# Designed miniproteins, single chains, continued (4): the designs that were tried, part 26

Each design is a single chain, and the fold is of that chain. pLDDT is the mean over its residues in the fold that is shown.

## One batch from the design tools (miniprotein)

Design m12929
Fold by ESMFold2-Fast:
Structure m12929 (fold): chain A 61 residues (1-61)
Amino acid sequence: MELIEKIAKNLGVSKEKVKESLLQVAKLTGDGRRIAVELLARDSGVSPEEVVEAIKEVLAE
């Protein structure tokens, strides 16, 4: 899971914490999910598309 590792390193947190955050964002719908994805992307220095990819990876586990 290279993308989750990248986000964890950029945020200075564990991979487990990133997975927890991604699962919480995945439970949101509509504008709430879009805003949460954009905020996480901004704070971790990755694209919103990369955050969506990371959510898909976590849900596949």
Scores: mean pLDDT 80

Design m12930
Fold by ESMFold2-Fast:
Structure m12930 (fold): chain A 111 residues (1-111)
Amino acid sequence: SLLEEAAELLRRAAEALRAGRREEAAELLRRAAELLRESGEGELADALAEAAEALAELARTAPDEALPLLARAAEALAEAARALAAGDRLEAEIHLGVALISLGVAKLINS
């Protein structure tokens, strides 16, 4: 499914972020966002896509110290997309919440 493909791209983005491969991570995150929007799974999939797009921007601009936090956000988005693919909306919302907290903290790290 598009959601499972998006989850794999988000998992790969987290690996790229941990390795400091910012441009690769940003590209994977943008592709994941496109697949999430194309999934047609409504408001929650759109929210995951928006978070992935924000994360892609931070992947390019955030200081190196924030990269582990951005990687955690990408992993949480991957778990959310996987849960949504399984029809587990509550689990998807929980993982989205974790991603948004990590993303919010990263935005506060002077970048």
Scores: mean pLDDT 89

Design m12932
Fold by ESMFold2-Fast:
Structure m12932 (fold): chain A 67 residues (1-67)
Amino acid sequence: DTVEAARGTLEKARAAIKAGADPQTVANLLTSAGVLIVAAEVEGKTDEAKELRDEYQRVIAESDAAA
């Protein structure tokens, strides 16, 4: 499921941030999550995609705070 794949990728991004992973690893995970969120929107899962975009913005803020 595209929504669950996006959630899992955002969770991996958060785990990478907490583990002090390099910025490239975090950026790659965020890019993958963004692609999955767009795919969910195209599939008509608009409400779930909006929740995922809100989560995505929170993960970006966490990454910026950790950098």
Scores: mean pLDDT 82

Design m12933
Fold by ESMFold2-Fast:
Structure m12933 (fold): chain A 120 residues (1-120)
Amino acid sequence: MIKITESGGGTVEEGGSLTLTGKISGADFSKAGILWTRKPPGKNDQLVAALGSDGKKTWYAPEVAGRFTISKDAAKKTAYLNMSDLKKEDTATYFQEAFTLGEDGRPVVASGEGTEVTVV
């Protein structure tokens, strides 16, 4: 079973920076793709960043492109979301997800418990 331990959330002022981290256990992290999703208060879930299993291919939502950077360190089994130039609209609970292929070739997805980010 994949487990994700998230940290780095908190309250930050508009224009500030914050780095979210998620440590993954119970999976081959070197082969896992990484997603970061967020749930703003009273709104639908949004995918904000994706990193392919090769650690090279990235995707960002238009709302965060140029401000957020996704990365992973396979040796530390840790994924990162570096957030810069934070806006009040970035206030949300952020979830790290890891995906890999199961033995039957189907995607297996695990999610962290969520890290709250408040921009004041």
Scores: mean pLDDT 82

Design m12934
Fold by ESMFold2-Fast:
Structure m12934 (fold): chain A 73 residues (1-73)
Amino acid sequence: MSREEVERLVERLAELAKEDPDIARAFGHMLIALALKSGDAETAIHLARLMVEKGVISPEEGERLIAEAEKAK
């Protein structure tokens, strides 16, 4: 997944979060898990950071997910 694709995907999640924040958060966690499972720790880190910036997940959740992704490198 390219950086531009990740940014576009998080933008869509931010739109979803305006209607249903719990569903947007669940999809965000799933995308990070899929990136990690595919061996793409960099994409997982970038997803987590953008999701925090857009308010899809909390800063504390983002920090935990980034730490797990860093450990998977």
Scores: mean pLDDT 80

Design m12936
Fold by ESMFold2-Fast:
Structure m12936 (fold): chain A 59 residues (1-59)
Amino acid sequence: VAPELREQARRDAEASRRAAEELRRKAEEASSDPRKEAVLQTAADLLEIAAEIEEEWAA
């Protein structure tokens, strides 16, 4: 893999991790709506998985 693609994957992983953290925050704020909270937490879980894959690809 080209160095620039590896660097981009690292940045994408960091962005996915930050997006997951923001969704976790929104899930906490949406605690009055269990369905909405569950959806936001699921989206955060998916972003964390995406970040792990991106980190493996960046290695």
Scores: mean pLDDT 81

Design m12937
Fold by ESMFold2-Fast:
Structure m12937 (fold): chain A 62 residues (1-62)
Amino acid sequence: MEREIEEGILLIGIGVEKVVFKNTGKVDLERVEELARRARELGLEEVARLAEEFLEEAKAAL
């Protein structure tokens, strides 16, 4: 149950950064990296992959 709540919070964080990037062309790379790291610490492999994939896409687009 606690892991599901943490997963939701991390997914929302990633979603917010993606929406900001799509609308403004700006992204907090440090924040996205932190979200990926936290997901890895919690064993949330899918969430970590989503954050890492977005981080790579954002870096390529900047």
Scores: mean pLDDT 79

Design m12938
Fold by ESMFold2-Fast:
Structure m12938 (fold): chain A 94 residues (1-94)
Amino acid sequence: MAKVFISVGPRLVTAVADSEEAAKIVAEALQEAGARNITLKKIGNKYVVRAEVEGDPREIADRIIEALKKRGVLVDYKQVEIGNSVLILLELKV
């Protein structure tokens, strides 16, 4: 099981994962959700995925969650809306 934190803004998504496998899965889900210019970098003991997006953060968050559900990897998630951003805490089966 891997823990991932995702911040969804109207132009940018940033995800922080505790494993490389989880980060790769999130990058693929972001691509399926329509994100562009996806980068994956190791920073300290974490894996950071950044991607460009356009639109409503809530709709983008919903697309990311659905992409993860379709992969059968989503164990649990919690999300909160803060201003014009959506924060997601999720647990992946990896």
Scores: mean pLDDT 88

Design m12939
Fold by ESMFold2-Fast:
Structure m12939 (fold): chain A 67 residues (1-67)
Amino acid sequence: SLPNDVAVRQATGRVDRLYQSGQLTQQQRDLVLQRMQSARQRFSGRLSVSLFQTGLDGIIDDVLQQS
């Protein structure tokens, strides 16, 4: 698999765990997944895996802080 696919899968796994633990609502989960897909379209292959994964984690953290 492409390195950025691995980063997306790892971030999606984190989102799923947060949803299952009750830390994210279904609406927040859907929002995070939509924003991660947008980031993938804009930055896939343009950033290192580490920077891209940091960006995806930032999207998750942003939604967690916004309610």
Scores: mean pLDDT 77

Design m12940
Fold by ESMFold2-Fast:
Order: structure tokens, then C-alpha cells, then sequence
Structure m12940 (fold): chain A 57 residues (1-57)
């Protein structure tokens, strides 16, 4: 679960750098769900999700 969260977070970052903001948002949302019991990872993914949402708007 945490390993999958880290993988999804990495893929979200790759999508963000590629300008695929909607894909990045979807990947970060999944990563947050899988990291729900890890407050540090969850906070990092929530920060990245916020950045992606702001970039899309």
C-alpha cells in the first residue's frame, strides 16, 4: 500500500512536469488515499495536489 502510494506520487510528479495536470491530480488523489495512515507522505502528496490544482486553474 505505501509502496503503491510512493509509485503513484512519483507518476503524479512525472505527469505534472509533462503538463498533464488532470492526470497528476488523479494520481496524487490516489496516492493520498493509499498513504492515509502515513501523515508525512499524505502531507507531501496533499502539497503536490494543491500545486497541480492551482496550475490547472
Amino acid sequence: SLEEAIRLGREGGEAFRAGDLEEAIRLYEKAIELASDDPVLKALFEHELRRAREALE
Scores: mean pLDDT 84

Design m12941
Fold by ESMFold2-Fast:
Structure m12941 (fold): chain A 76 residues (1-76)
Amino acid sequence: EEEEIERDIWRALADIHLAIGVLSGDITPEEADEIRQLIDAGKYDEAIKKVRELGEKTGNYELADAVIRELEKIKA
């Protein structure tokens, strides 16, 4: 149960950071939706790859690194 609660917290943080990316214009709503769909499908490695590619494209490595860390915590 504690591990599930921690995963829920990391998921919420990932969703928040994706929302910040959309609000700042660093990612599109469609890109955020694609990443969320990958997470919901349990395709964490594909979600991480997509986030990394967006970080490289936008230059916002700090936001991308935060989301990647959160997804790694969910995957673990």
Scores: mean pLDDT 80

Design m12942
Fold by ESMFold2-Fast:
Structure m12942 (fold): chain A 56 residues (1-56)
Amino acid sequence: RLEQLRAEVRAHRDTDPERALALLREGLLLKVKQEGVLDLAAVEAQIAAEEAALAA
């Protein structure tokens, strides 16, 4: 589930940030797939914002 992927992202932030970012991207793409074709530009902007938050 998307919620589980987000929990895993948070768990991996301190130990393996590259894996955390990969899981974050996977979770957001999975959300688009489950809800159908959404605005991909908005999804990509959200991914960039979440990656910046993980890097901070």
Scores: mean pLDDT 64

Design m12943
Fold by ESMFold2-Fast:
Parts: sequence; structure tokens; C-alpha cells
Structure m12943 (fold): chain A 68 residues (1-68)
Amino acid sequence: MKLSREEALERVYELTKEAFRHLVEDGDQARADELYAERDRIVAEHGIPRAEYNAVVTRAAEDLEAEL
């Protein structure tokens, strides 16, 4: 399945938040690593620019910290 760039960025955001939640709540590094691997695959397959990737990852972390 090929996502649009916008959909791919949204998926990167969701995966990053889920991975951080697993790390913060459960200390589950293995689960976080699985989610990071899926995120990296999406980034590579969809040619997501580093600047857009960094912005989305930062936003995901900030949003999760605000929820905790």
C-alpha cells in the first residue's frame, strides 16, 4: 500500500507517539523498536524529507509529553 506524503507523515506521527508511550509507561524497548522499524520503513518507501520527518517526530514527542 502506497500512502500519500501527508498520510505517510501522519503515520510517522502516530507510530512515534505509540513508541514513546510504550517506553514511558511500560519501559518496553522491544515494542518501541518494532514501531521505530515500521516508521523507518515508511520514511524510506515514501521518500520523506529529513526536515519534515524531524518536525513530525518532535511534534509527536511534545504532544505525548503534554498528555502525560
Scores: mean pLDDT 80

Design m12944
Fold by ESMFold2-Fast:
Parts: sequence; C-alpha cells; structure tokens
Structure m12944 (fold): chain A 105 residues (1-105)
Amino acid sequence: SPRDEAVALLGAMADEVEGLLDAKTEEEAQAHLARLEGLAREAAERLDLSPEERAELEGLLARIRELAAQRMASTDPAERAALDAAIRGEFARMVAVLARAVAAR
C-alpha cells in the first residue's frame, strides 16, 4: 500500500543519512544526499502530502543540503561532529513531518 511503501522509504532514508555521515569522499556524500532527497520526495508523493507539507519537507531538505556542504568543507573534528548532530536533528524533523502524515492516513 502507499502507506506501507512510505514507511519502508523512511528506513531507506535513515540508511542514506548514515551513508552521508560515513562517506569518505564528497562524491559519495553527494550521492547519498541525492538518494535521500529522491526518497523523501517519493514518500511525500506516496502519502499525498499537501502543498504546505511539501513546502515544509523541501525546506528541511534544503537545510540538510546546506549542513552537508558545511560538513564537507570542514576539517575540524569537533565542527564535523556538531554538523553531524545538526544533520541528524533536521532529519528527525523531516521524519516527524512524514510520520504525522502516515498517522493521518
């Protein structure tokens, strides 16, 4: 079902976030980010998100993209750890948006 498919996509998105944070190269990080964005948009379509919910999701994806770029530019382990936490936080907000939609369907 669209709901069951969207729930499966949440797990796949979590795997892409872990892949992004474990990436050894910028190319690997960008590939994981692109797959995360694709999975998030597929989940939004499967759950038939409203225009307002889609706008919230796109804003969260844009924030994750910005944080990922900052992380790739950083060579400081403490700054990278703080950016990892920030990326996980924005992903948790994205999961909350999609989970609310799942619960409402």
Scores: mean pLDDT 87

Design m12945
Fold by ESMFold2-Fast:
Structure m12945 (fold): chain A 77 residues (1-77)
Amino acid sequence: MNPEIEIFARAIGYGLNAKTDEEIEKAAKELVDWYLKQNPDVSEEEAKEIYEWVKKLIEGWRQVREDVEAMIAKLKA
């Protein structure tokens, strides 16, 4: 699989399962470290941008999960 697509797939999984901000930070660092090992020519500046992007992806999917859970709770209230 294309490394970028694999990051998206993994970020979705981490976001849907992450309970804390620490879990998001850890997942983002692990994904970026994995990507940098596959792409050693990535600059330090690009690596920082990729980290922020991956972190936002994971945060976004956690937010989607929380929004869905909140909607379900509201419907049952």
Scores: mean pLDDT 78

Design m12946
Fold by ESMFold2-Fast:
Structure m12946 (fold): chain A 99 residues (1-99)
Amino acid sequence: SLDDILRAIGLALRLIGLIEDIKLNPENEELIKEAMEVARELYKLAMEIDDPDVIRIALRVLEQLREVFEKVKDLHPELTSKAIKEIDEMIAALKQKLA
């Protein structure tokens, strides 16, 4: 539905904001946890909507989140390692939907 698409866009924008917050506050573990909660919701919704434009938006933002987690990995090695693995699984599933 249009409401689901707008919700997915809203989650993507929120996740972009959290990526920037993590860059400014790399020691804040709670921002990483919040970003993962938003990422999971965006992933779930993108998979349920099954719209190629929504899937591409989710992929782009998840790839950016992965990159920022790699940059802060030395501060939170266990948390970021688990998060990156989960993001990689989400990215693989979304890419398969586009194939």
Scores: mean pLDDT 91

Design m12947
Fold by ESMFold2-Fast:
Structure m12947 (fold): chain A 76 residues (1-76)
Amino acid sequence: SNEELLEALRKALEKAKELKAKNSDNPEMVALLETVIKTYEEMIKAIEQGASMEEIEAIAERAKPELDALGEKVRA
């Protein structure tokens, strides 16, 4: 349900914020987590505004190339 998805995203957002705080001395990890946080916030806002599942999925897909690129930098 949309309510279960919202709860899951809000929990994921809080965890991402905690991870960012714990990794504040790692700029590449911070950049990755900032993109994750922004994506979750955009998805939450879209759901709250009554967006379709297609629109919510489009937000995630749009973020994927940047998340992949930042993830590679964290591994390097």
Scores: mean pLDDT 85

Design m12948
Fold by ESMFold2-Fast:
Structure m12948 (fold): chain A 77 residues (1-77)
Amino acid sequence: LEEEAKRAEEEGDNKKAAEYYAKLADKLFQQGRLEEARRYAERALELDPNNKEARGALAMSLLGQGREEEAAALIAE
């Protein structure tokens, strides 16, 4: 997933790179690695702001860290 994301970025396919980073963030969230999950979800949204999976992963990571107000702002759009 991280290797696939980096390859997609190098190829200029930001949408595909965002999809891989979003999947990586979800996997890290499931492992309880909340800070890393948040960072990869943020990277995915930087590459594709319309990526719903990345937005969801970021919101879940923020909720897991007790940052409920920031998570609510993401899902209120």
Scores: mean pLDDT 78

Design m12949
Fold by ESMFold2-Fast:
Structure m12949 (fold): chain A 58 residues (1-58)
Amino acid sequence: SEEQKKQKEEEELKKEIDEQLEERKESLTEENFKEVEDILNIAKKNAEKLKKEKKEKE
């Protein structure tokens, strides 16, 4: 189903982000690493919220 595919895609994306963060950890300072992590988490949360809100209105 479309919903199942989207959920799996989101989970895979999360894993990819985690992997990218691990790679960046080596080139970033501790402070910068945390900032990037926070930004990505906020972006993900916002995207999910926006999608849900749009679905409710439309």
Scores: mean pLDDT 70

Design m12950
Fold by ESMFold2-Fast:
Structure m12950 (fold): chain A 92 residues (1-92)
Amino acid sequence: SEVRRRIAALLTAAEITASALTVAPEEEREGLAEATIELAREAARLAEQVPEERAEVLERAAEILERAAELSGSERAREEAERLRREAEEAR
Protein backbone atom coordinates (compact mmCIF):
# COMPACT_ATOMS: atom_id res chain seq x y z
CA SER A 1 0.00 0.00 0.00
CA GLU A 2 1.25 3.46 -0.94
CA VAL A 3 -0.34 4.88 2.23
CA ARG A 4 1.50 2.35 4.44
CA ARG A 5 4.82 3.20 2.75
CA ARG A 6 4.20 6.95 3.25
CA ILE A 7 3.32 6.44 6.94
CA ALA A 8 6.54 4.43 7.49
CA ALA A 9 8.60 7.14 5.75
CA LEU A 10 6.99 9.93 7.83
CA LEU A 11 7.56 8.07 11.12
CA THR A 12 11.20 7.36 10.17
CA ALA A 13 11.70 11.05 9.25
CA ALA A 14 10.11 12.08 12.59
CA GLU A 15 12.46 9.73 14.51
CA ILE A 16 15.51 11.12 12.68
CA THR A 17 14.36 14.73 13.28
CA ALA A 18 13.75 14.05 17.00
CA SER A 19 17.18 12.36 17.29
CA ALA A 20 18.80 15.51 15.84
CA LEU A 21 17.67 17.29 19.04
CA THR A 22 20.38 15.37 20.99
CA VAL A 23 23.13 17.35 19.16
CA ALA A 24 21.26 20.47 18.02
CA PRO A 25 22.28 23.94 19.22
CA GLU A 26 19.67 25.67 21.41
CA GLU A 27 18.53 28.03 18.62
CA GLU A 28 17.51 25.06 16.39
CA ARG A 29 15.65 22.99 19.00
CA GLU A 30 12.26 24.73 18.71
CA GLY A 31 12.30 24.34 14.91
CA LEU A 32 13.25 20.65 15.12
CA ALA A 33 10.49 20.00 17.67
CA GLU A 34 7.93 21.68 15.38
CA ALA A 35 9.17 19.67 12.37
CA THR A 36 8.80 16.46 14.41
CA ILE A 37 5.22 17.44 15.37
CA GLU A 38 4.29 18.10 11.72
CA LEU A 39 5.71 14.75 10.53
CA ALA A 40 3.98 12.83 13.35
CA ARG A 41 0.65 14.60 12.67
CA GLU A 42 0.80 13.74 8.96
CA ALA A 43 1.48 10.07 9.79
CA ALA A 44 -1.46 10.07 12.26
CA ARG A 45 -3.76 11.62 9.64
CA LEU A 46 -2.81 9.02 7.01
CA ALA A 47 -3.38 6.25 9.57
CA GLU A 48 -7.14 6.95 9.28
CA GLN A 49 -6.88 5.22 5.87
CA VAL A 50 -5.45 2.04 7.50
CA PRO A 51 -7.74 1.44 10.53
CA GLU A 52 -6.20 -2.00 11.21
CA GLU A 53 -2.80 -0.34 11.88
CA ARG A 54 -4.02 3.02 13.24
CA ALA A 55 -3.49 2.27 16.96
CA GLU A 56 0.11 1.13 16.32
CA VAL A 57 0.91 4.20 14.16
CA LEU A 58 -0.58 6.60 16.75
CA GLU A 59 1.33 4.92 19.59
CA ARG A 60 4.63 5.13 17.66
CA ALA A 61 3.97 8.79 16.76
CA ALA A 62 3.25 9.54 20.45
CA GLU A 63 6.54 7.87 21.51
CA ILE A 64 8.49 9.99 19.01
CA LEU A 65 6.83 13.20 20.25
CA GLU A 66 7.44 12.24 23.91
CA ARG A 67 11.16 11.96 23.06
CA ALA A 68 11.10 15.29 21.17
CA ALA A 69 9.38 16.99 24.14
CA GLU A 70 11.95 15.58 26.60
CA LEU A 71 14.92 16.67 24.46
CA SER A 72 13.56 20.13 23.48
CA GLY A 73 11.29 21.09 26.40
CA SER A 74 8.51 21.76 23.86
CA GLU A 75 5.11 21.98 25.61
CA ARG A 76 3.44 21.68 22.19
CA ALA A 77 5.21 18.36 21.51
CA ARG A 78 4.21 17.08 24.97
CA GLU A 79 0.54 18.05 24.43
CA GLU A 80 0.47 16.44 20.98
CA ALA A 81 2.03 13.24 22.37
CA GLU A 82 -0.67 13.03 25.08
CA ARG A 83 -3.41 13.57 22.47
CA LEU A 84 -2.03 10.82 20.19
CA ARG A 85 -1.68 8.39 23.12
CA ARG A 86 -5.38 8.91 23.99
CA GLU A 87 -6.40 8.41 20.34
CA ALA A 88 -4.30 5.21 20.17
CA GLU A 89 -6.09 3.78 23.24
CA GLU A 90 -9.50 4.63 21.69
CA ALA A 91 -8.46 3.05 18.35
CA ARG A 92 -7.79 -0.29 20.06
Scores: mean pLDDT 89

Design m12951
Fold by ESMFold2-Fast:
Structure m12951 (fold): chain A 60 residues (1-60)
Amino acid sequence: SEELYKELVKKEFGLTDEQVDTAWEMVKAGATAEEIAKALGLSLEEAKRVKEGLEAALKE
């Protein structure tokens, strides 16, 4: 299930495997969208959507 959600986020936002794995670890650690944007080189809006998608997977 975790791998499926990572793949969906990767395809939706054009991320690499390394970027999605980093985002997943950051979201589990309670990172903000701003921190994710800085780490992955994304816009704040893109980072917010990545965070929301991964948080939905973690809350299930």
Scores: mean pLDDT 79

Design m12952
Fold by ESMFold2-Fast:
Structure m12952 (fold): chain A 87 residues (1-87)
Amino acid sequence: MDESVLKKIEELEEKIKKLKEEIKEAKKKGDKEKVLKLEAELKKAELELEFLKSLTGLPSEEAREKLEEELKKKIKEIEEEMKKKLE
């Protein structure tokens, strides 16, 4: 469990690092649409990272399911907000 979770955390940390660099470049180019999309992806990746870190300390399946549902809801809200700003 820990080994698999740690690997996913590492992959998400790398993804977050890459997204931050992409956002920096998009801002430099003045690409507002790309910045909004990348910032939404960054927020989703950060939420997934927090979720995985929370899972490592949780003993109960019910607590895990609740956090997973909350994560999905927050990701959906971020995606809908991004879509609104792009329209």
Scores: mean pLDDT 78

Design m12953
Fold by ESMFold2-Fast:
Structure m12953 (fold): chain A 106 residues (1-106)
Amino acid sequence: SIAENIVKAAEENDFEAFLKYTKEGLEEIIKMIKEKKPTEEILKKLNELMRALSEAKGVTTNEEILKTIEEIGPYLNEAKEKIRNGDYEGAIESLKKAIEIIEKRE
């Protein structure tokens, strides 16, 4: 799974793989929103990604991975709140901000 790949990349301090899988996870959530998947299914996927990032933070010694997690975290929390409130356009905007942070580090 993408979540397992994020944690593994963090354990291995593989910054490139960490960015790749984190971006793929964010893009999957945006796709689910655009396809009008049930809110509960979207939130479950976002919570799985947020859990993987929390686990990654606990296992990595790579400062760039840690900094990336800290910088995207607020945007994931914003996206979660927007999804809960039915603001799907705002949620996509927040997720795209997280992707922009990742792309600047590629």
Scores: mean pLDDT 91

Design m12954
Fold by ESMFold2-Fast:
Structure m12954 (fold): chain A 112 residues (1-112)
Amino acid sequence: MVVLSPEELEEVTKLTVELLKKEAEEMGIEILKIEVLRDEEGYPVVIALLKASLEKGEELGDRLMERFKELGLDHLAVFVIQLSDDLTAIVVVANKDLGLTQEIGETILKLA
């Protein structure tokens, strides 16, 4: 994983949220809520509640991963969780934080 300064971490957070909003808008996906958490080192955990199927959420996730790769943000991972047929959560998280399952799950439940 890349070591980032606090200023770089803030820029990564801003870029992540803006890319999520842009790609969702281009796909016609409604974002119902966005929460931004931080790990102990300041790395972002971005959780968004989407009015979308799992299939559409996974398409959005794939687009975000391609954008992150183009921007050199290969330390970020995206995963998608189906909550109902038309309700999906998308999570953008640092690779080191993939184990934050409890905190992510609790946040998703609060958003739903």
Scores: mean pLDDT 78

Design m12955
Fold by ESMFold2-Fast:
Structure m12955 (fold): chain A 83 residues (1-83)
Amino acid sequence: MEEARKLLEETIKALEEAEKLAKQAGDEEMAEAARKAKEDGEKALELLEEVIKKYGEETVLEGLKKALEYAKKVVEYLQAKLA
């Protein structure tokens, strides 16, 4: 549970940074996508215990690790575009 919560919180934070960077780059489409993904993540955080009960902790951890990796790649991409 705590590992899943931490991964989801880190993903939300990465998406917040992605939204900020996309807005700085003038990429309104990417900024909107990051904002919506962040909102979905915040809702998932509220429902996290129910999701884990339904799908199992290992499945949720795998999904969250992939989501965090993807969010970090988006941040790296936007940082490179702004450099």
Scores: mean pLDDT 82

Design m12956
Fold by ESMFold2-Fast:
Structure m12956 (fold): chain A 93 residues (1-93)
Amino acid sequence: GPGAEAAEAAAASAEAAARAAEEGNVAGAAGAAVGGAGAAFGAEALGAPEEEREYAEKAGEYAIKAGLAAMEGDAEKAREYAEKAREYAEKAK
């Protein structure tokens, strides 16, 4: 559903942030953080069920955290947050 798609986008965004951190790509990390925030909005706009929306919001929250960690050069924390975003994306299905 729309919430599951939004959560998947957030998880992919978090994974991109972790990858950008490993490459030293600050701009890529910042873009990933914005993408994670957008995913939560997308779920709401598409009228996703409340449970899917909650999981999409959590995936988006962890995507933002992954992006912020990546911008600080903390690739390990960015990866950890990306794994959490992926976990919530799977729960949104």
Scores: mean pLDDT 74

Design m12957
Fold by ESMFold2-Fast:
Structure m12957 (fold): chain A 55 residues (1-55)
Amino acid sequence: MKEKTIESIIDLIKKAKELGNEELVERYINTAKQIAKSSSPELKEKIEKFIEEVK
């Protein structure tokens, strides 16, 4: 299920942000966006909303 992959990436983004590594944050966000393109519109919206909240 793609949801598990999304959850893992979200966790990685949070960890990278805690470490202050903005380059890693951007990298994982980009990966999440690529996964969203191959997912349902609902998952894409969820990812985009999370990205806005984390910025």
Scores: mean pLDDT 74

Design m12958
Fold by ESMFold2-Fast:
Structure m12958 (fold): chain A 65 residues (1-65)
Amino acid sequence: SDEEIKEKLIEELKKYGLSEEEAEKIADMFLAGKTDEAGVRLILEHGLSPEQVQKIYRLYEELKK
């Protein structure tokens, strides 16, 4: 479900130093299909590497199955 995907994305994003509110905003972008925009914000606003963003993208693809 979208609720379970959102919860797991928030949990993972918090491990990279995002707050609950920041993680929720990014998770909502993934669920809205704004994957590229979410990845750019993770790099520019939250200091994640492209490799770390790719790991989060892989998690999202796995969770939606």
Scores: mean pLDDT 86

Design m12959
Fold by ESMFold2-Fast:
Structure m12959 (fold): chain A 60 residues (1-60)
Amino acid sequence: MYRFRVKAPSEEAAKKAAEEVRKRFPQFRVEVEGDTVIIEGDGSIEQAIGAALYAMGEAL
């Protein structure tokens, strides 16, 4: 089992990133703590992180 933390520039950005990860990878457990997105799971964790970063980047 893996646990990754992705820091966003704001709490709003973290929530947007979390929603994108949940939409694309519902099999991962996704939590938001302030400006940080926490993703837990196995397998394609790199893709989940990529989706979170993509959501933040597209918001720019």
Scores: mean pLDDT 74

Design m12961
Fold by ESMFold2-Fast:
Structure m12961 (fold): chain A 103 residues (1-103)
Amino acid sequence: SLALFYTGLARGYLKQGKYDEAIKAAELAIEVDPNNAHAYTVLGEAYLKKGEYDKAIEYFEKAIKINPNNPVAWYTLGLAYRKKGEFDKADEYFKKAQENLKK
């Protein structure tokens, strides 16, 4: 699908450290399919890499709302809270990631 193409493009840019291009590609994926949880996860990861932790959290929470069986989104949400120094919340979300890996 076109949404999967843009999500793949966003992941490619993310791996190259091209975070602004990754954000733009992920936004295009969301425009095509607003329920693409994977695109929201990539968008969150790009903001996390840019140090914009509150934006990263917002997008990871959106991904989880769409697909709660998303261990990557739970794990990266935990990483974002850890970066903010909110260690108790980080631990809670890491446990959610582990629970989802077994399903």
Scores: mean pLDDT 87

Design m12962
Fold by ESMFold2-Fast:
Structure m12962 (fold): chain A 76 residues (1-76)
Amino acid sequence: MLSEEELQEEVDIALARMYAGIGNVLEKQGKLEEAAETYEKAAEMYEKVAEKYGSEEAAKLAEEYKKKAEELRKKA
């Protein structure tokens, strides 16, 4: 059975992945401003995962999505 901590970690990661996926769909539809906002939320969620759980992978994903959001905002 998942502990409260393990369950929360899975939820936090799932939310980050969900926002990243939604951002990708919006980007493919040409909704660049909405995609940028969604990628910013994904980056924020990955930053929280990195800080709370010490995940280097989450930290890298946070930076990637933050950079992607900045690029899209300039194109929007």
Scores: mean pLDDT 81

Design m12963
Fold by ESMFold2-Fast:
Structure m12963 (fold): chain A 93 residues (1-93)
Amino acid sequence: MIEKLTEESKELFRKASEAYRAGDFDTAEEYAKKLEELKDYELALQARLQILAARGSSLEELLELIEEYEKVFGDKELAEKMKKELEEYAKEL
C-alpha cells in the first residue's frame, strides 16, 4: 500500500469511529464513504459494520452488509475476516 494513502485511510477510520461513538451517524457514514472512494474496502466495510452495530442493527443486517460487499468487490477473504471479527464482537456482549 502507498504509505500516504494508508495514513489517510487510518485517519478517516478514526474520525468515523469518533463520530458514531458521539451518536453522529451521518458524519460517520460520510467518512466511511470517503474510505470507499480511496478504495480501502476493508476499513470502509469495518466502519460501516461498526456504525450499524452502534445504531442497534441486528446481526442479520451486519451479515447482509458483508455479503453485499463480497458480491460487489469479490473479496471473499475480507468477507470471511469481517464475519470472524463480528463473531468475536458478539462473544464480548
Scores: mean pLDDT 76

Design m12964
Fold by ESMFold2-Fast:
Structure m12964 (fold): chain A 55 residues (1-55)
Amino acid sequence: DVEEVQLFAVELSSKYKVSEEAAEEIQKIVKETAKGMPVEEAKKKIKEILEKDDK
């Protein structure tokens, strides 16, 4: 469900200071969910993006 992944991304982004580049990558993952990417895979990728951005 694209909405679930979008809400997850918004919630995490509110807790972390997200760069413009990381926000763009997260939106790409949300779009991939609309194309059939599993929600759990999308959530994992979003967490990985945020972990890399927090360096």
Scores: mean pLDDT 74

